# Designs tried in a protein design run: designed miniproteins, single chains, continued (3). Part 72

Each design is a single chain, and the fold is of that chain. pLDDT is the mean over its residues in the fold that is shown.

## One batch from the design tools (miniprotein)

Design m10496
Fold by ESMFold2-Fast:
Structure m10496 (fold): chain A 105 residues (1-105)
Amino acid sequence: MEEELRRVARERALRSMGMSEEQVELLQKLVEDIDSLSKEELDELARLLGLPVKDAYTPEEKEELKRRAALTLSELDAFETLIYWELKRMEEEEQEKVKEEVKKL
């Protein structure tokens, strides 16, 4: 029950932000260890984060990628949490409505 609400909240948050789970995994890797990423993965993340694609990234550009990635992950987590609580509130309201309708029968 709670696991299903969390899954639905996650799917809605990702869709609303235009992101895939694969992109989230790349953002997490970028924050944890940028040097583990391939050039193609860095280029994809640069496009996702609204930064220009470079032939070679400077240390300053890598720090900016990390900063934007951390912010994006934080926004995703906050948005997922908001959707989860909204879904839980709506489910509780629907359960109360069903109870009241059954009492009228």
Scores: mean pLDDT 80

Design m10497
Fold by ESMFold2-Fast:
Structure m10497 (fold): chain A 98 residues (1-98)
Amino acid sequence: DPIAEAEEVIKNKDRERLLEMFRYAVRVGSPKLILPLTKMLEEEDIPEAIEIIMETFNLNREEAEELLEKLKNAKNEKEVLALLVDVGVKKLEEAVLK
């Protein structure tokens, strides 16, 4: 079905673009970008979003899954910022208190 194939190609391109934007947003630590982009993630996007979080914040999979769930439930940019600060503080504490 040529229409079904075209829809799948469009969905795959939209998904790739969403994940590229999400990667950029988390790398620059922008609550303004992270908040809406996290809400746009579908279940199919979750595994790659977890990998992006793991690589960007140097988290294990469990920590990245927990952070992504909290980001998906964040109500505003301030809550996103608080989550990013908490991750940063935890990593600094682990590095200092080894």
Scores: mean pLDDT 79

Design m10498
Fold by ESMFold2-Fast:
Structure m10498 (fold): chain A 85 residues (1-85)
Amino acid sequence: SLEEELEELLREFRELGREAMELLKQTEDLDLIKRIIALLLRIIGTEFDVELARKQGVPLEEIVERARRELRRLREELEELRKEL
């Protein structure tokens, strides 16, 4: 169901955030630290946007599609940061 898909996406956002937090502990480079923190803020913001959209009655299929697109983008950014460690 779309509800189960959204729950799985939210779990993946939480896992992505934890990976970013671990990455933050692996570097002392101030530029990388700033970029990782910016990524963490975007992950948190997207999770809040999803919950807010649910409460506002936005169609679930639209929420799922937006969440999938944003998750892909954030994952790509995290992997780019990981390569610079």
Scores: mean pLDDT 87

Design m10499
Fold by ESMFold2-Fast:
Structure m10499 (fold): chain A 130 residues (1-130)
Amino acid sequence: SELEKRLLEYVKERLSSVPWPPSLEELEDIMLELLYGLLNNKLPEKPLSEEEKEKLKEEIATGIVNGDDRVLEAIKRAVRILAEALVEVYGLPREEAERIAERVATRIVAEGLRRVLPHVNIRLDESGWE
């Protein structure tokens, strides 16, 4: 889609000023910006505030709990876009880039689930996503 092309270029520009390896915090911010763009069908107009990031994590977790295909598809698309950007900007092997992107998405989902379902223990392993 045209939006996915614009989001890929946005992420590549964000990463081009960041030397390898980018921090987990930087990757989480970029993933949240991707998820925002995909869910709202637009590029972020400015960096997301902490309140916007927390709300977005809760919206994603709620969508997953409710079986919202729109949210699940946005996560899959965000993972693909981030992985493509990591390959293009840093020259990573595709499988390594995909693993990193999946881990970042899993962490965001786990953080959102802890807020929505505070009694649920979410386990993150080396493989990332199920």
Scores: mean pLDDT 84

Design m10500
Fold by ESMFold2-Fast:
Structure m10500 (fold): chain A 57 residues (1-57)
Amino acid sequence: MSAEEALELLEKDPRAAVEALQRAGQAGGATAAHDLARHGVRGEKALEILTKGLEAD
C-alpha cells in the first residue's frame, strides 16, 4: 500500500487503515497510522510520517 492510499484510508476509517497495513505486512506503516490516528495528526504532516513508516518496511 502506498503512503497516499494509507492516508486516504486513515482519513475515512483509521481502524481499516491500520488493519490493511498489518495484512500487507507493512508493520512500520501500521505503527505510523496507529500513532497518527491516536494523536489526530492529519494532512501533509500525516503523509510525511506515513511515508517514513512505510520506508522502514
Scores: mean pLDDT 78

Design m10501
Fold by ESMFold2-Fast:
Structure m10501 (fold): chain A 72 residues (1-72)
Amino acid sequence: MEEIKEAAEELVKALVEQGLPIDKESAIKDILKMSETKEGAEILILTLDRLIEAGVAVEEAKKLKEKIEELL
């Protein structure tokens, strides 16, 4: 749980620093909520793969993906 929260916080921080119009608190909360279900985790992994493919926050996205895959 804590490791996923820290990885989510780092990802959201990187996205906000790159100028994406994201509410940091809401985004972190949504990521944590999605990680609690298999279906939500699968959607989140798909979203992270899209970020990696687009070259956006690649290191942070990979780290969060790894932590979520540990739950599956």
Scores: mean pLDDT 81

Design m10502
Fold by ESMFold2-Fast:
Structure m10502 (fold): chain A 98 residues (1-98)
Amino acid sequence: GDEVLEEFRKRLEEILSKLPVLSEEEKKKLLELLTKAVIAALHEAIKNGEVLESPEAVELKEYVAKHVSEEELKEAKEALPEAEELLKEVREKVLAAR
């Protein structure tokens, strides 16, 4: 349900907060894009009939199937390339700081 997606988002925000090379704006954008990427990945798993074994994954799958609209899924899928580019930039910044 909503609580599982919110818990995932909070956990991801906590992880991103530990990256000192990123600005608060970059962290916020990355959090939004990664959340959308997870929604898109879960939609593809549902569409392909993949079995999710963990209780948390099953809950997220059911949440996406019941609560995420086709328009929201389209936005999430369109965000995937931007999420990949941002992750590449983050990786380059982290490697340069090491």
Scores: mean pLDDT 66

Design m10503
Fold by ESMFold2-Fast:
Structure m10503 (fold): chain A 61 residues (1-61)
Amino acid sequence: MEFDTTTPEGYLALAEHLLAQGRYELAVTVARRMLEEFPDAPDEVKERARSLLAQAEAQLQ
């Protein structure tokens, strides 16, 4: 996948793509990694990542 994983925005875009594809386990992994690697990311990006994480987790058992 052609996403820039050196930026929090790149990780967020990857997580959004995986969620849209129904790949919930990978979306959770990517969103969690973004929050772990970039705790100082902009609040907007972190809020979106947390929302995606919660949505993806809700699709898992």
Scores: mean pLDDT 78

Design m10504
Fold by ESMFold2-Fast:
Structure m10504 (fold): chain A 63 residues (1-63)
Amino acid sequence: MKVTVTVNDDGSVTVTLEDGQTVTYQFADVAEARKGADKLKAAALQQHQVRQQLQKLLEELLK
């Protein structure tokens, strides 16, 4: 997991990418921010796993 997701007390969520780039999302409150953070974390994990599985699949199919 090379993406960190931080929930702020003002209802914003900061996503830090492996290159040190940050993206901030504003939510209505901290509860919505936590729910959004869980979705962002799941999406980041899925993207990383899909990329790894695609590379393995290509190696197996093209071998």
Scores: mean pLDDT 71

Design m10505
Fold by ESMFold2-Fast:
Structure m10505 (fold): chain A 94 residues (1-94)
Amino acid sequence: MPSAEEIVEEGIEKFREALENNESIEKLEEIVRETMERLLETNLPIEELEAYLIKFAQELVELLDEFKVPEERKKKIEDVVLREMILTLDRLRA
């Protein structure tokens, strides 16, 4: 099974490819959710999982800047990433 670092790298790659292909916000949300769920399945200590989740979210936001995503679309995607991260962190803390 892939390591947490490999899961994050795969998630970033899938998100990059989806941006290049102008995929829907729903598809981007699916990629974010699936990656975060895979990270939770690693059963790493909470502090390590939180660090990987934050790193993943930060790298996604940096990709939006790299791809020069229009501001309106960028804000919608950032809202999706933030929402999925909050929901995942809440599950991790439960």
Scores: mean pLDDT 84

Design m10506
Fold by ESMFold2-Fast:
Structure m10506 (fold): chain A 62 residues (1-62)
Amino acid sequence: LPPDPESTVDPSNPLRVEAARALREAGVETVVLSRDSPVTDEQLRTMIEGAREHLRDLRERE
C-alpha cells in the first residue's frame, strides 16, 4: 500500500522507513521523514531507539 498522504517517508531509505514505523507504533500520528527532511542517519537511529524504548516502557506498564 502507498504511504499515507499525511505522512511523507522516503521508502528507498530503510532507516527512514524503520524510524517512521517505530514512531507510529509509539503513537505519532503523522511522520515526515522524506528525502528532503533535514534529518541525519544518526538522528534516525536515535529516533528508532527512543521510540522502541518508549514502546518498551508502555509495555512494562501494561
Scores: mean pLDDT 69

Design m10507
Fold by ESMFold2-Fast:
Structure m10507 (fold): chain A 94 residues (1-94)
Amino acid sequence: SMSDVQQLVDEVRARGKELREFLKTASEEEQIEALVEYGEQLLALLKRANAPESLIAAVEREVERARAAKTVEEAEKALDRMELTVVGWVYAQL
């Protein structure tokens, strides 16, 4: 629903702001863990918004890639792919 989509957008913005502030002072290990946590939070929000199972599966794959990352760059690439997938879906709901 539109209400669920609005809640998703608001929570993603709030969590993204917290993540960006944390990353400024975090070690590489902490940055990777924070990116994984953000991905898991985004996945939970998508499930609450009743997003398509195909979208949920695509985001889950990127969360697993971020979790397996050995560098911040690898984790950030997974996050970028995840965000592109979610942004495409959000625009389709507008």
Scores: mean pLDDT 78

Design m10508
Fold by ESMFold2-Fast:
Structure m10508 (fold): chain A 76 residues (1-76)
Amino acid sequence: SSFDTLLEQLSSTSDEAVALAIARQLIENAKSLEEVAVIDQALEKLFLKVADKKPVIDLSNDSGVKALKLAVEKVT
C-alpha cells in the first residue's frame, strides 16, 4: 500500500526535507487512528533526532491529525 511504502521511505531517509514531504503525504493518506498512531511513532523518532523541535507537519482539518498534534506536543 502507499501508506506502508511511505512509512518505509520515512524510516530510511536521512534528508530532513524529504522526511517532511513524506510525513505530510502520510498524514494525507491516514484513514484510521491505527495509522495515525504509526505516523506518531515515526514523528517521535524524527523529533528525537532534530536538535530544534520544530513541527515536522503542517496541520490540516483531518480529525486524525488532532491525535498526531497531541503526540507532537507530548514530545515537545
Scores: mean pLDDT 59

Design m10509
Fold by ESMFold2-Fast:
Structure m10509 (fold): chain A 81 residues (1-81)
Amino acid sequence: MKVELTDEEIARAQELINRYREEADRLAAETIARLSQQGELSEEQKQEIYVQSLVQVALEAGFSEEEVASIPKLLAQQRQQ
């Protein structure tokens, strides 16, 4: 069902994840801390914040929206494994 990621898209997304993981973790932790002041976040909400943080860091680094679009898809696939 739906479009499957190609091997090249998976490799590219994984490289971006590995390259920006540390900065994304820091940004996600800061965002979670801020939002937690309004109420308790679910584990799913925390994961979504992490994914969004990784996408934002990659976009700020100069990658296109097309290049970063594979990141949420790969991370969703990895969570099901």
Scores: mean pLDDT 74

Design m10510
Fold by ESMFold2-Fast:
Structure m10510 (fold): chain A 81 residues (1-81)
Amino acid sequence: SWMSEIGKLARETAKQLSEEVQAALDKVLQETYMAYLEAGAEAAIAVLERRTAALQAEFPEHAELLEEFAKRVIEILRKAA
């Protein structure tokens, strides 16, 4: 499933993140999944983009990795729609 694909990507990305950023990313993904279930792929993408931008501002040392992660999640979400 698309959630399983995102979960695998998140686990792989998490290996390169601090525990604090990992916890924040897990929350972002939970919010993204809820948005998908309530309003579909484009709503989920909007939540992901907004929340990822906030994380990049808070953790600029991980900004590039978070951007790459978000792009790959967006591709998975669009294919699931």
Scores: mean pLDDT 86

Design m10511
Fold by ESMFold2-Fast:
Structure m10511 (fold): chain A 77 residues (1-77)
Amino acid sequence: KYLTVEEAAEVLTKMLNNGVPAITEVLFKGKVYKVEALPLPKENKFRIKVDDKEAVEYPLPISKEELKEILEELMSK
């Protein structure tokens, strides 16, 4: 089962704030995206990559609401 954006934001927020890397598949507007998220705890950041696009870095800790906005932005491009 693919995650919705809401489900992905919930799961990834918990994983990243606890320093755990995650790979998941997200269903958004009829397409499935592979999302890879890697925490960088020494830098208080995480890297997120959608499919074959360039990875983007964001600060930690992160809220579910912030991560949802990030996912929607990255998957809308």
Scores: mean pLDDT 84

Design m10512
Fold by ESMFold2-Fast:
Structure m10512 (fold): chain A 73 residues (1-73)
Amino acid sequence: SRAEAVAAGQARGKSAQSLSTDEKIEAFLNDLERLKSLLSDEELSAYVMAFLLQIKDQETRNKLALAIAKYLS
């Protein structure tokens, strides 16, 4: 469900706080590659947004946004 996707993204984002910027990006992209076949587009979008909202550093958020844009284009 969308609510479960939000909860999963939020939990993953929080657990990733101790990782370096590059490790956060790698973990996130690995999660997307795995989840894109398991989740609907709506659920995947909810997961992505919930994960990004846990990232407090603007530089890391910008790098994640660019990595996502390259992955989706």
Scores: mean pLDDT 76

Design m10513
Fold by ESMFold2-Fast:
Structure m10513 (fold): chain A 79 residues (1-79)
Amino acid sequence: SHAEKIIEFLLELGADPKLLEELRKDIEEAEKNPDDPKQAIKYTAAMLRLIGLAIDFLIEAEKAGDEELVEKIKKVLEE
């Protein structure tokens, strides 16, 4: 899934493995229960947190002048 690609990418960038495992579990639980509105909220919250982590890395990459990393992060977020 798109979420799994973001998680793998964030792990490679050095994001907290424990936080990513918690977000992965929330996403997997929500995907197993697609008709549950509570699970839809969990999925949205987890996805927003993953996007927020990616944006934090994007800001750091831009400050460092790492154009290749900026492009890679944008591609993962955009497809």
Scores: mean pLDDT 82

Design m10514
Fold by ESMFold2-Fast:
Structure m10514 (fold): chain A 74 residues (1-74)
Amino acid sequence: SHMDAAMLAEKAQKIVDGGVQKGILSDDELKEAQAAVEGARNAKTIEQAIGHLLRVMGIAYQGGLRTGKPMPTV
């Protein structure tokens, strides 16, 4: 639903913000993650919003692995 999609977009943004704060995201990864957050905000379905959140989580996870830093808590 629209309300659930907004909540998922908020979680996605918090992951991006935490990734930036911890220094685990490169400039290119930040651009991709922000695009996925926008996708979640504009999602037509809950499934689309979940897909965008999972993309943000994947980007943050890969950044964490590359930098040796833990994934941000939301």
Scores: mean pLDDT 81

Design m10515
Fold by ESMFold2-Fast:
Structure m10515 (fold): chain A 87 residues (1-87)
Amino acid sequence: SELEEELRRLTAELIALVRKHLSPEQAAVVIALLMEALTLAVQGRLEEARELLDRALALLSKHLSPEQLAQARALIDRMVELAERIA
């Protein structure tokens, strides 16, 4: 669906931001959470996807600048909105 494609696109944008600003070791943990959240969101498992996105955001808050964190939060908010429309 177009909503699923847009969710995958936003997830890829967030992964690119993570890879740009975090070490490879830190990025791997966050990317694993984001990929699992994407899988759960596509399955309509919204609450579980949200928990993983919140956990990813908490980890990102330790490593990103305030401006970068605001960008990550905006991407996550859009991902949650799309996940709600898919569910």
Scores: mean pLDDT 88

Design m10516
Fold by ESMFold2-Fast:
Structure m10516 (fold): chain A 99 residues (1-99)
Amino acid sequence: MDVEAVEKLAEEILKDSPLTDEQKRKVIEVLRAVAEGDYEKAKKILDELINTYTPEQARLALIELDRVAREAYRRGLITPEQFEKLEELIAEAEKKLVE
């Protein structure tokens, strides 16, 4: 899998996003972990994100993560399995934000 291509795409999409530099870094780290097939690492980073930020900030980061994930999948940079796993992890994180 082309991990560097996924990271570059994330950087391009996130440039104009309202995320902080730290939030952008966390989103890129999740995408890297998924591209490497390390779903456990991706889950840990997402758990840190939702515990570190306010629910509003975390939700915004998850929206941007989903946007990058969809574009990466559309461009063939991640597999259907990686995309499905990432969407599941995002949905789990969103549920935790509602308590």
Scores: mean pLDDT 84

Design m10517
Fold by ESMFold2-Fast:
Structure m10517 (fold): chain A 95 residues (1-95)
Amino acid sequence: GERGREDRRRWVRIQEDALAGRPSRYETEHDLAEGRRVLTLALVRDGRFFVGLVYQEGDRYTGRVFDEDGRLLWEGEFPSFEEAREAVWRELEKG
């Protein structure tokens, strides 16, 4: 629906900012069927894209951080969405 178009616009803006050498932070949230809540985070740093994900599995939240090649750099599990989101941002912001 409408969220998919907004996410694509944000993704295009992230790409434009990266190509222009501007640092950028972005968040977008998707509610998937079957009670899955997914938050996508993106950081442009040193001309590179880093992507974070926060998603719900049962009563817990998993945070993951990936490089430009989709390689998993970091993973953690948390009791709340906010703790998972904060941890992912901390990992994305690490040099």
Scores: mean pLDDT 68

Design m10518
Fold by ESMFold2-Fast:
Structure m10518 (fold): chain A 100 residues (1-100)
Amino acid sequence: SEALEALERMLAKYEEALKRAEAVDPGKGKEKVELLKETLEVLRRALGGPRVSRAHLEEVARRTGLPLSEWVELVEVIPPDRESLERLAELELRHRKMTE
């Protein structure tokens, strides 16, 4: 089941990020560790549903301090349904039109 393997890869990515944060700064690393654990829980619950919103990914990126690209890569491991992806693409096109 590819879905289970994808979930395990997602969890492994966040576990690796958590481990890295702890290793880099054992003092102030605690703040980032707590933030990562909190956002991992939020993301895990959100991904339990069939869709992941763009706004949710942006919020999680803001809270963790990890770039949006990291969250996008994570969603690729556990792809949301096609309808959600179509909405994300549509929003991106609208923003691009407003930007020129």
Scores: mean pLDDT 55

Design m10519
Fold by ESMFold2-Fast:
Structure m10519 (fold): chain A 58 residues (1-58)
Amino acid sequence: MSSEIQKLQEEIDKKVAEMQAISRAHADAAGNLPPEAVAEIAKLGDEIGALRDKIDAL
């Protein structure tokens, strides 16, 4: 169980790092993101939510 939680947490951490990388790469001087980057971040957020739900179910 703890090993499964660890793997899920690692996947969450990787997706969070990807969201941060997309934000940094695509943010303008005002912090605004283009629609494509917003869509990708939203998708990663949904995936993180699903992984958190899996941890809660364990």
Scores: mean pLDDT 82

Design m10520
Fold by ESMFold2-Fast:
Structure m10520 (fold): chain A 87 residues (1-87)
Amino acid sequence: SLAEKLIELLLEEYPEITEEELKEIEEALKKDERKTLLQVFFELARKGNEEARKMLAEILGISVETIKEIFEKPDEEQNEFARKMWE
């Protein structure tokens, strides 16, 4: 599942992540799976995770190159892109 893939990538990117933090993410996934997937993949992609960028591109129906270009922009433009994902 996408949720399982998300947890896998989080553990790879943040080996220091606590059990409490993982539980908070699992609860968020239960409340709103799509929004949580997009938010967490966005943050992983921002950190340079290539698989997260690929997953984000697939979910949004845009190219990985477009995702990469977005994360080369200043933080404010990245935040604006994130806001548009929820509209």
Scores: mean pLDDT 80

Design m10521
Fold by ESMFold2-Fast:
Order: sequence, then C-alpha cells, then structure tokens
Structure m10521 (fold): chain A 81 residues (1-81)
Amino acid sequence: MAQEVIDEASRRRAEADAANTATERKFVMVLPADQEELVDSAIKAVIAHYENTYGEIESVEVKVERRGDLVVVEVTIKFKP
C-alpha cells in the first residue's frame, strides 16, 4: 500500500474537517482499485448518514481520483440552511 497516497488522503480529510461548516461537509474515502465497484454503495451509505445527522441535502459533489493501486473518493455535501 502506498504510504504517500494514504498520507495525502489523511491530510485531505483533516483539511476537509477544518473547512466544514453548518451548511457544508466533506468526507474522503480510500479504496483499493479492484474494489472501485463498491464506491457507489459506500457513497450512498455515507450520504444517508450525513442526511440523517445534519439535515436535508441541497447538493452532492463526488470526485474520484485513481492513484496507482488506490482510488481516492471525495464527497462534498451541501445542506439546506
């Protein structure tokens, strides 16, 4: 497993947590590239968790980046005020 990719994902999570507001949340998920098909199910589960926790969702932005043997998924969820 590429330590540099893991460290980058951890840093992105920390920055996302620091940038989170009452109306916007971001999460980062790292998966093996051979499990890329599980991304949709994982995203749905996290969206459901955030909607239940923080309220009605206005929009969701998903970015997927493949880095070697890993897939980095960033989800930005914007909530209604």
Scores: mean pLDDT 70

Design m10522
Fold by ESMFold2-Fast:
Structure m10522 (fold): chain A 59 residues (1-59)
Amino acid sequence: MPTFSRSNLLKLAEMFPNRKEALIKYIEKEAASGDGASTPDEGDEALTPEEAIELIRNL
């Protein structure tokens, strides 16, 4: 299961506030394909696809 960088997701949501649905679809697609595992940056949090979707929805 791929993981997602919390800071990258927050940055994307900040840059594209009207694209929350697109971000959720992106996360779901990456989770389904298993295409590359992302490691979090130093001090960043690795989120599961479910946690990543929840983060975007709660913004």
Scores: mean pLDDT 71

Design m10523
Fold by ESMFold2-Fast:
Structure m10523 (fold): chain A 73 residues (1-73)
Amino acid sequence: MDEKQKRNQELKEEGERLVAGSVEEMRDALTRLGREDPEKGRQLAAAAYSVAQEKGDREKAEAALEVFRALEA
């Protein structure tokens, strides 16, 4: 299996764990990771956004997108 596919699967699983929690817990976790590792924080925020959209959780999708955009700057 490609390294990229494996990493994408790991990011999706972590995103699913974050989306299963509260929006505040997800935002805090993504923000902390983004301060420690901006690239990983951005990748995980993108994964959480995708998972939240799949689940129809607009509030969590918007929160993940805000963190993703902040880490792009």
Scores: mean pLDDT 79

Design m10524
Fold by ESMFold2-Fast:
Structure m10524 (fold): chain A 60 residues (1-60)
Amino acid sequence: STVTLHLTVEADSLEAAREKALAQVQAQIAASSVPQRITSLEVEEIAPGVYRATVTLEVA
């Protein structure tokens, strides 16, 4: 099944925001007993220094 997550991260650049979002999602996956895979990651600046990450996961 497909799950979509929304994350808000503060960063100095789009690259830093992407790295921060990936680290957070990977940490959540590692802490979970359910196998999950990232299939999509989109990051956009919504305000100066504030980014929204939209992550799509496959849970199977």
Scores: mean pLDDT 82

Design m10525
Fold by ESMFold2-Fast:
Order: sequence, then structure tokens, then C-alpha cells
Structure m10525 (fold): chain A 70 residues (1-70)
Amino acid sequence: PSEEELDAEVWLALAEMQYAIGKANKASEETLKKLEEIVKQAREAYENGDVERARQLTEEAAKILKEDDK
């Protein structure tokens, strides 16, 4: 794979991890739906080789998880 594909794959994996952490910690249903949508968008970014978009989506997932921490 090209460098951009490998980097986007890593960011996708990190986004998937954020979703898994949210599920394990029993995050709200609203938060889990937002994380699931971000994972879908990160997968699309990965398919398009858009490393920057995949990174931004993964960062947004982390922010959403943090926001659930009231």
C-alpha cells in the first residue's frame, strides 16, 4: 500500500478503537451513534486515501468521547 493508504488505515483503526472504548465504557446511545457515523466516514476517507480527513474524523471521535464525560 502507498504511504497515504497506510496512514489512513491507521487513523481508521484508531477511530474504530474510539467506538469500541465508548461501547466498553457504556457511553450514551447518542454518543455511540455519533461515533458509529464517524467510523463510517473514516472508512470512506480510507477508501479515498484521504489521510487528513481520516485524521480529523479520528480527532473528532476522541472529542465526542470526552464530551460524554460529564
Scores: mean pLDDT 78

Design m10526
Fold by ESMFold2-Fast:
Structure m10526 (fold): chain A 60 residues (1-60)
Amino acid sequence: SDDEIIEYLKKYGEETEEPGVLKGIFNGQEYFYDEERQAVFPTEEGMRLALELLREQEES
């Protein structure tokens, strides 16, 4: 799961103001990927976005 997020962010992610850190959205959740630590973590913005997408899907 994390490996797929990392591969996705390396391919489609945007560079951030922090060197070696990429940002992107995977499955409606926004993540940061830190290349130096090879770690991925969700953002507060991404959690908010995921909740909005779930709400829209429930109303559809």
Scores: mean pLDDT 72

Design m10527
Fold by ESMFold2-Fast:
Structure m10527 (fold): chain A 91 residues (1-91)
Amino acid sequence: AEAERRRRAEAERLAAQAVEVYRQLTQDINNEALRQQAAALLEQLRAVEPGEGARLLLERLLEAVAERQAPSEEEIAAARARLEELAAAFA
């Protein structure tokens, strides 16, 4: 009951933050502060599991960022579309 309510609240909060950070990263993939925020959010998402979509998006983008390579235009477009879906789901 309480633990489930807490997990739901944390999942919703993390998903909202993930949407925002991911949106900013798709515009500035080399932003060091955003990279650090994305890494921290990935750790928190692993603990809470707010939904497979948010986790997969963060993992995929963090891999691209860690390797110092920009995601493809197709991946950026897909990430933006998924961010809009996540925002709608948690708004």
Scores: mean pLDDT 62

Design m10528
Fold by ESMFold2-Fast:
Structure m10528 (fold): chain A 80 residues (1-80)
Amino acid sequence: VSQRQVRDLLNSGLSPEQIAEELQKLGVSPEAAQAVAETIRAVVEGTGARPTGSDLARALGVSQRTLASELVEGIKRLGG
């Protein structure tokens, strides 16, 4: 999966669970896809941010590019 694909998914208006499903369609392992969904849910629950790329990046104090890059690296570490 590419940084652009992750960024597009985060800005699609999909739920964390739907993002995990779309990542699996792109060849990401179920474990890595679930970890991404859990990370998004944890940020939303901890900060009250909406689950959009811009709102998640703002809540974490990073750019959307940095957020997408970090998620891609997380996927790679989990065997995606």
Scores: mean pLDDT 78

Design m10529
Fold by ESMFold2-Fast:
Structure m10529 (fold): chain A 67 residues (1-67)
Amino acid sequence: LRVVSSREVTLTLRAGETATIPLPVPADAVEVDILEGRVRVVAATPTSVTVQALESGTHVLRVEGLG
C-alpha cells in the first residue's frame, strides 16, 4: 500500500467523545499517528476514520490514507 492522502487534524474532545474524520480520497487502509493527546481508532471505512478520545483536551493527529 502507498500513501494516497496525508493530513494533520486538530480536535478538542472530552474523554469518551468520538469524532469522524473524512478522507480526501478513498483509501484501502488508514494509519493514525498521535502527535498530541490520546485517542483510539474505533471504526474505519474507505472514506472516513472514527476516533474516540481517551482523555479530555486537544488532540493532534496525522491521518494517512493507504491505497
Scores: mean pLDDT 83

Design m10530
Fold by ESMFold2-Fast:
Structure m10530 (fold): chain A 77 residues (1-77)
Amino acid sequence: SETLESAREWIEEHINDLEKIKAAMERLVYVVETGSEEERKLALEILEIMEEIAKKHNNEEALKLVEEAREEMLKII
């Protein structure tokens, strides 16, 4: 998916910008809460890409933000 490739590029560029990553995480949680089934699926796939890239860059702060977002998503159902 071009959307997922674009998301991966953005995340790789901004993974060390915690303010931007935090805002992106908040947006993904919002999409899971309010979006369609397809939008929710895409948001979860983007979350997995963020976790992968955070681990690749050894960015523990970004990884914590991903974990917090995942926990919030699990509460929404």
Scores: mean pLDDT 86

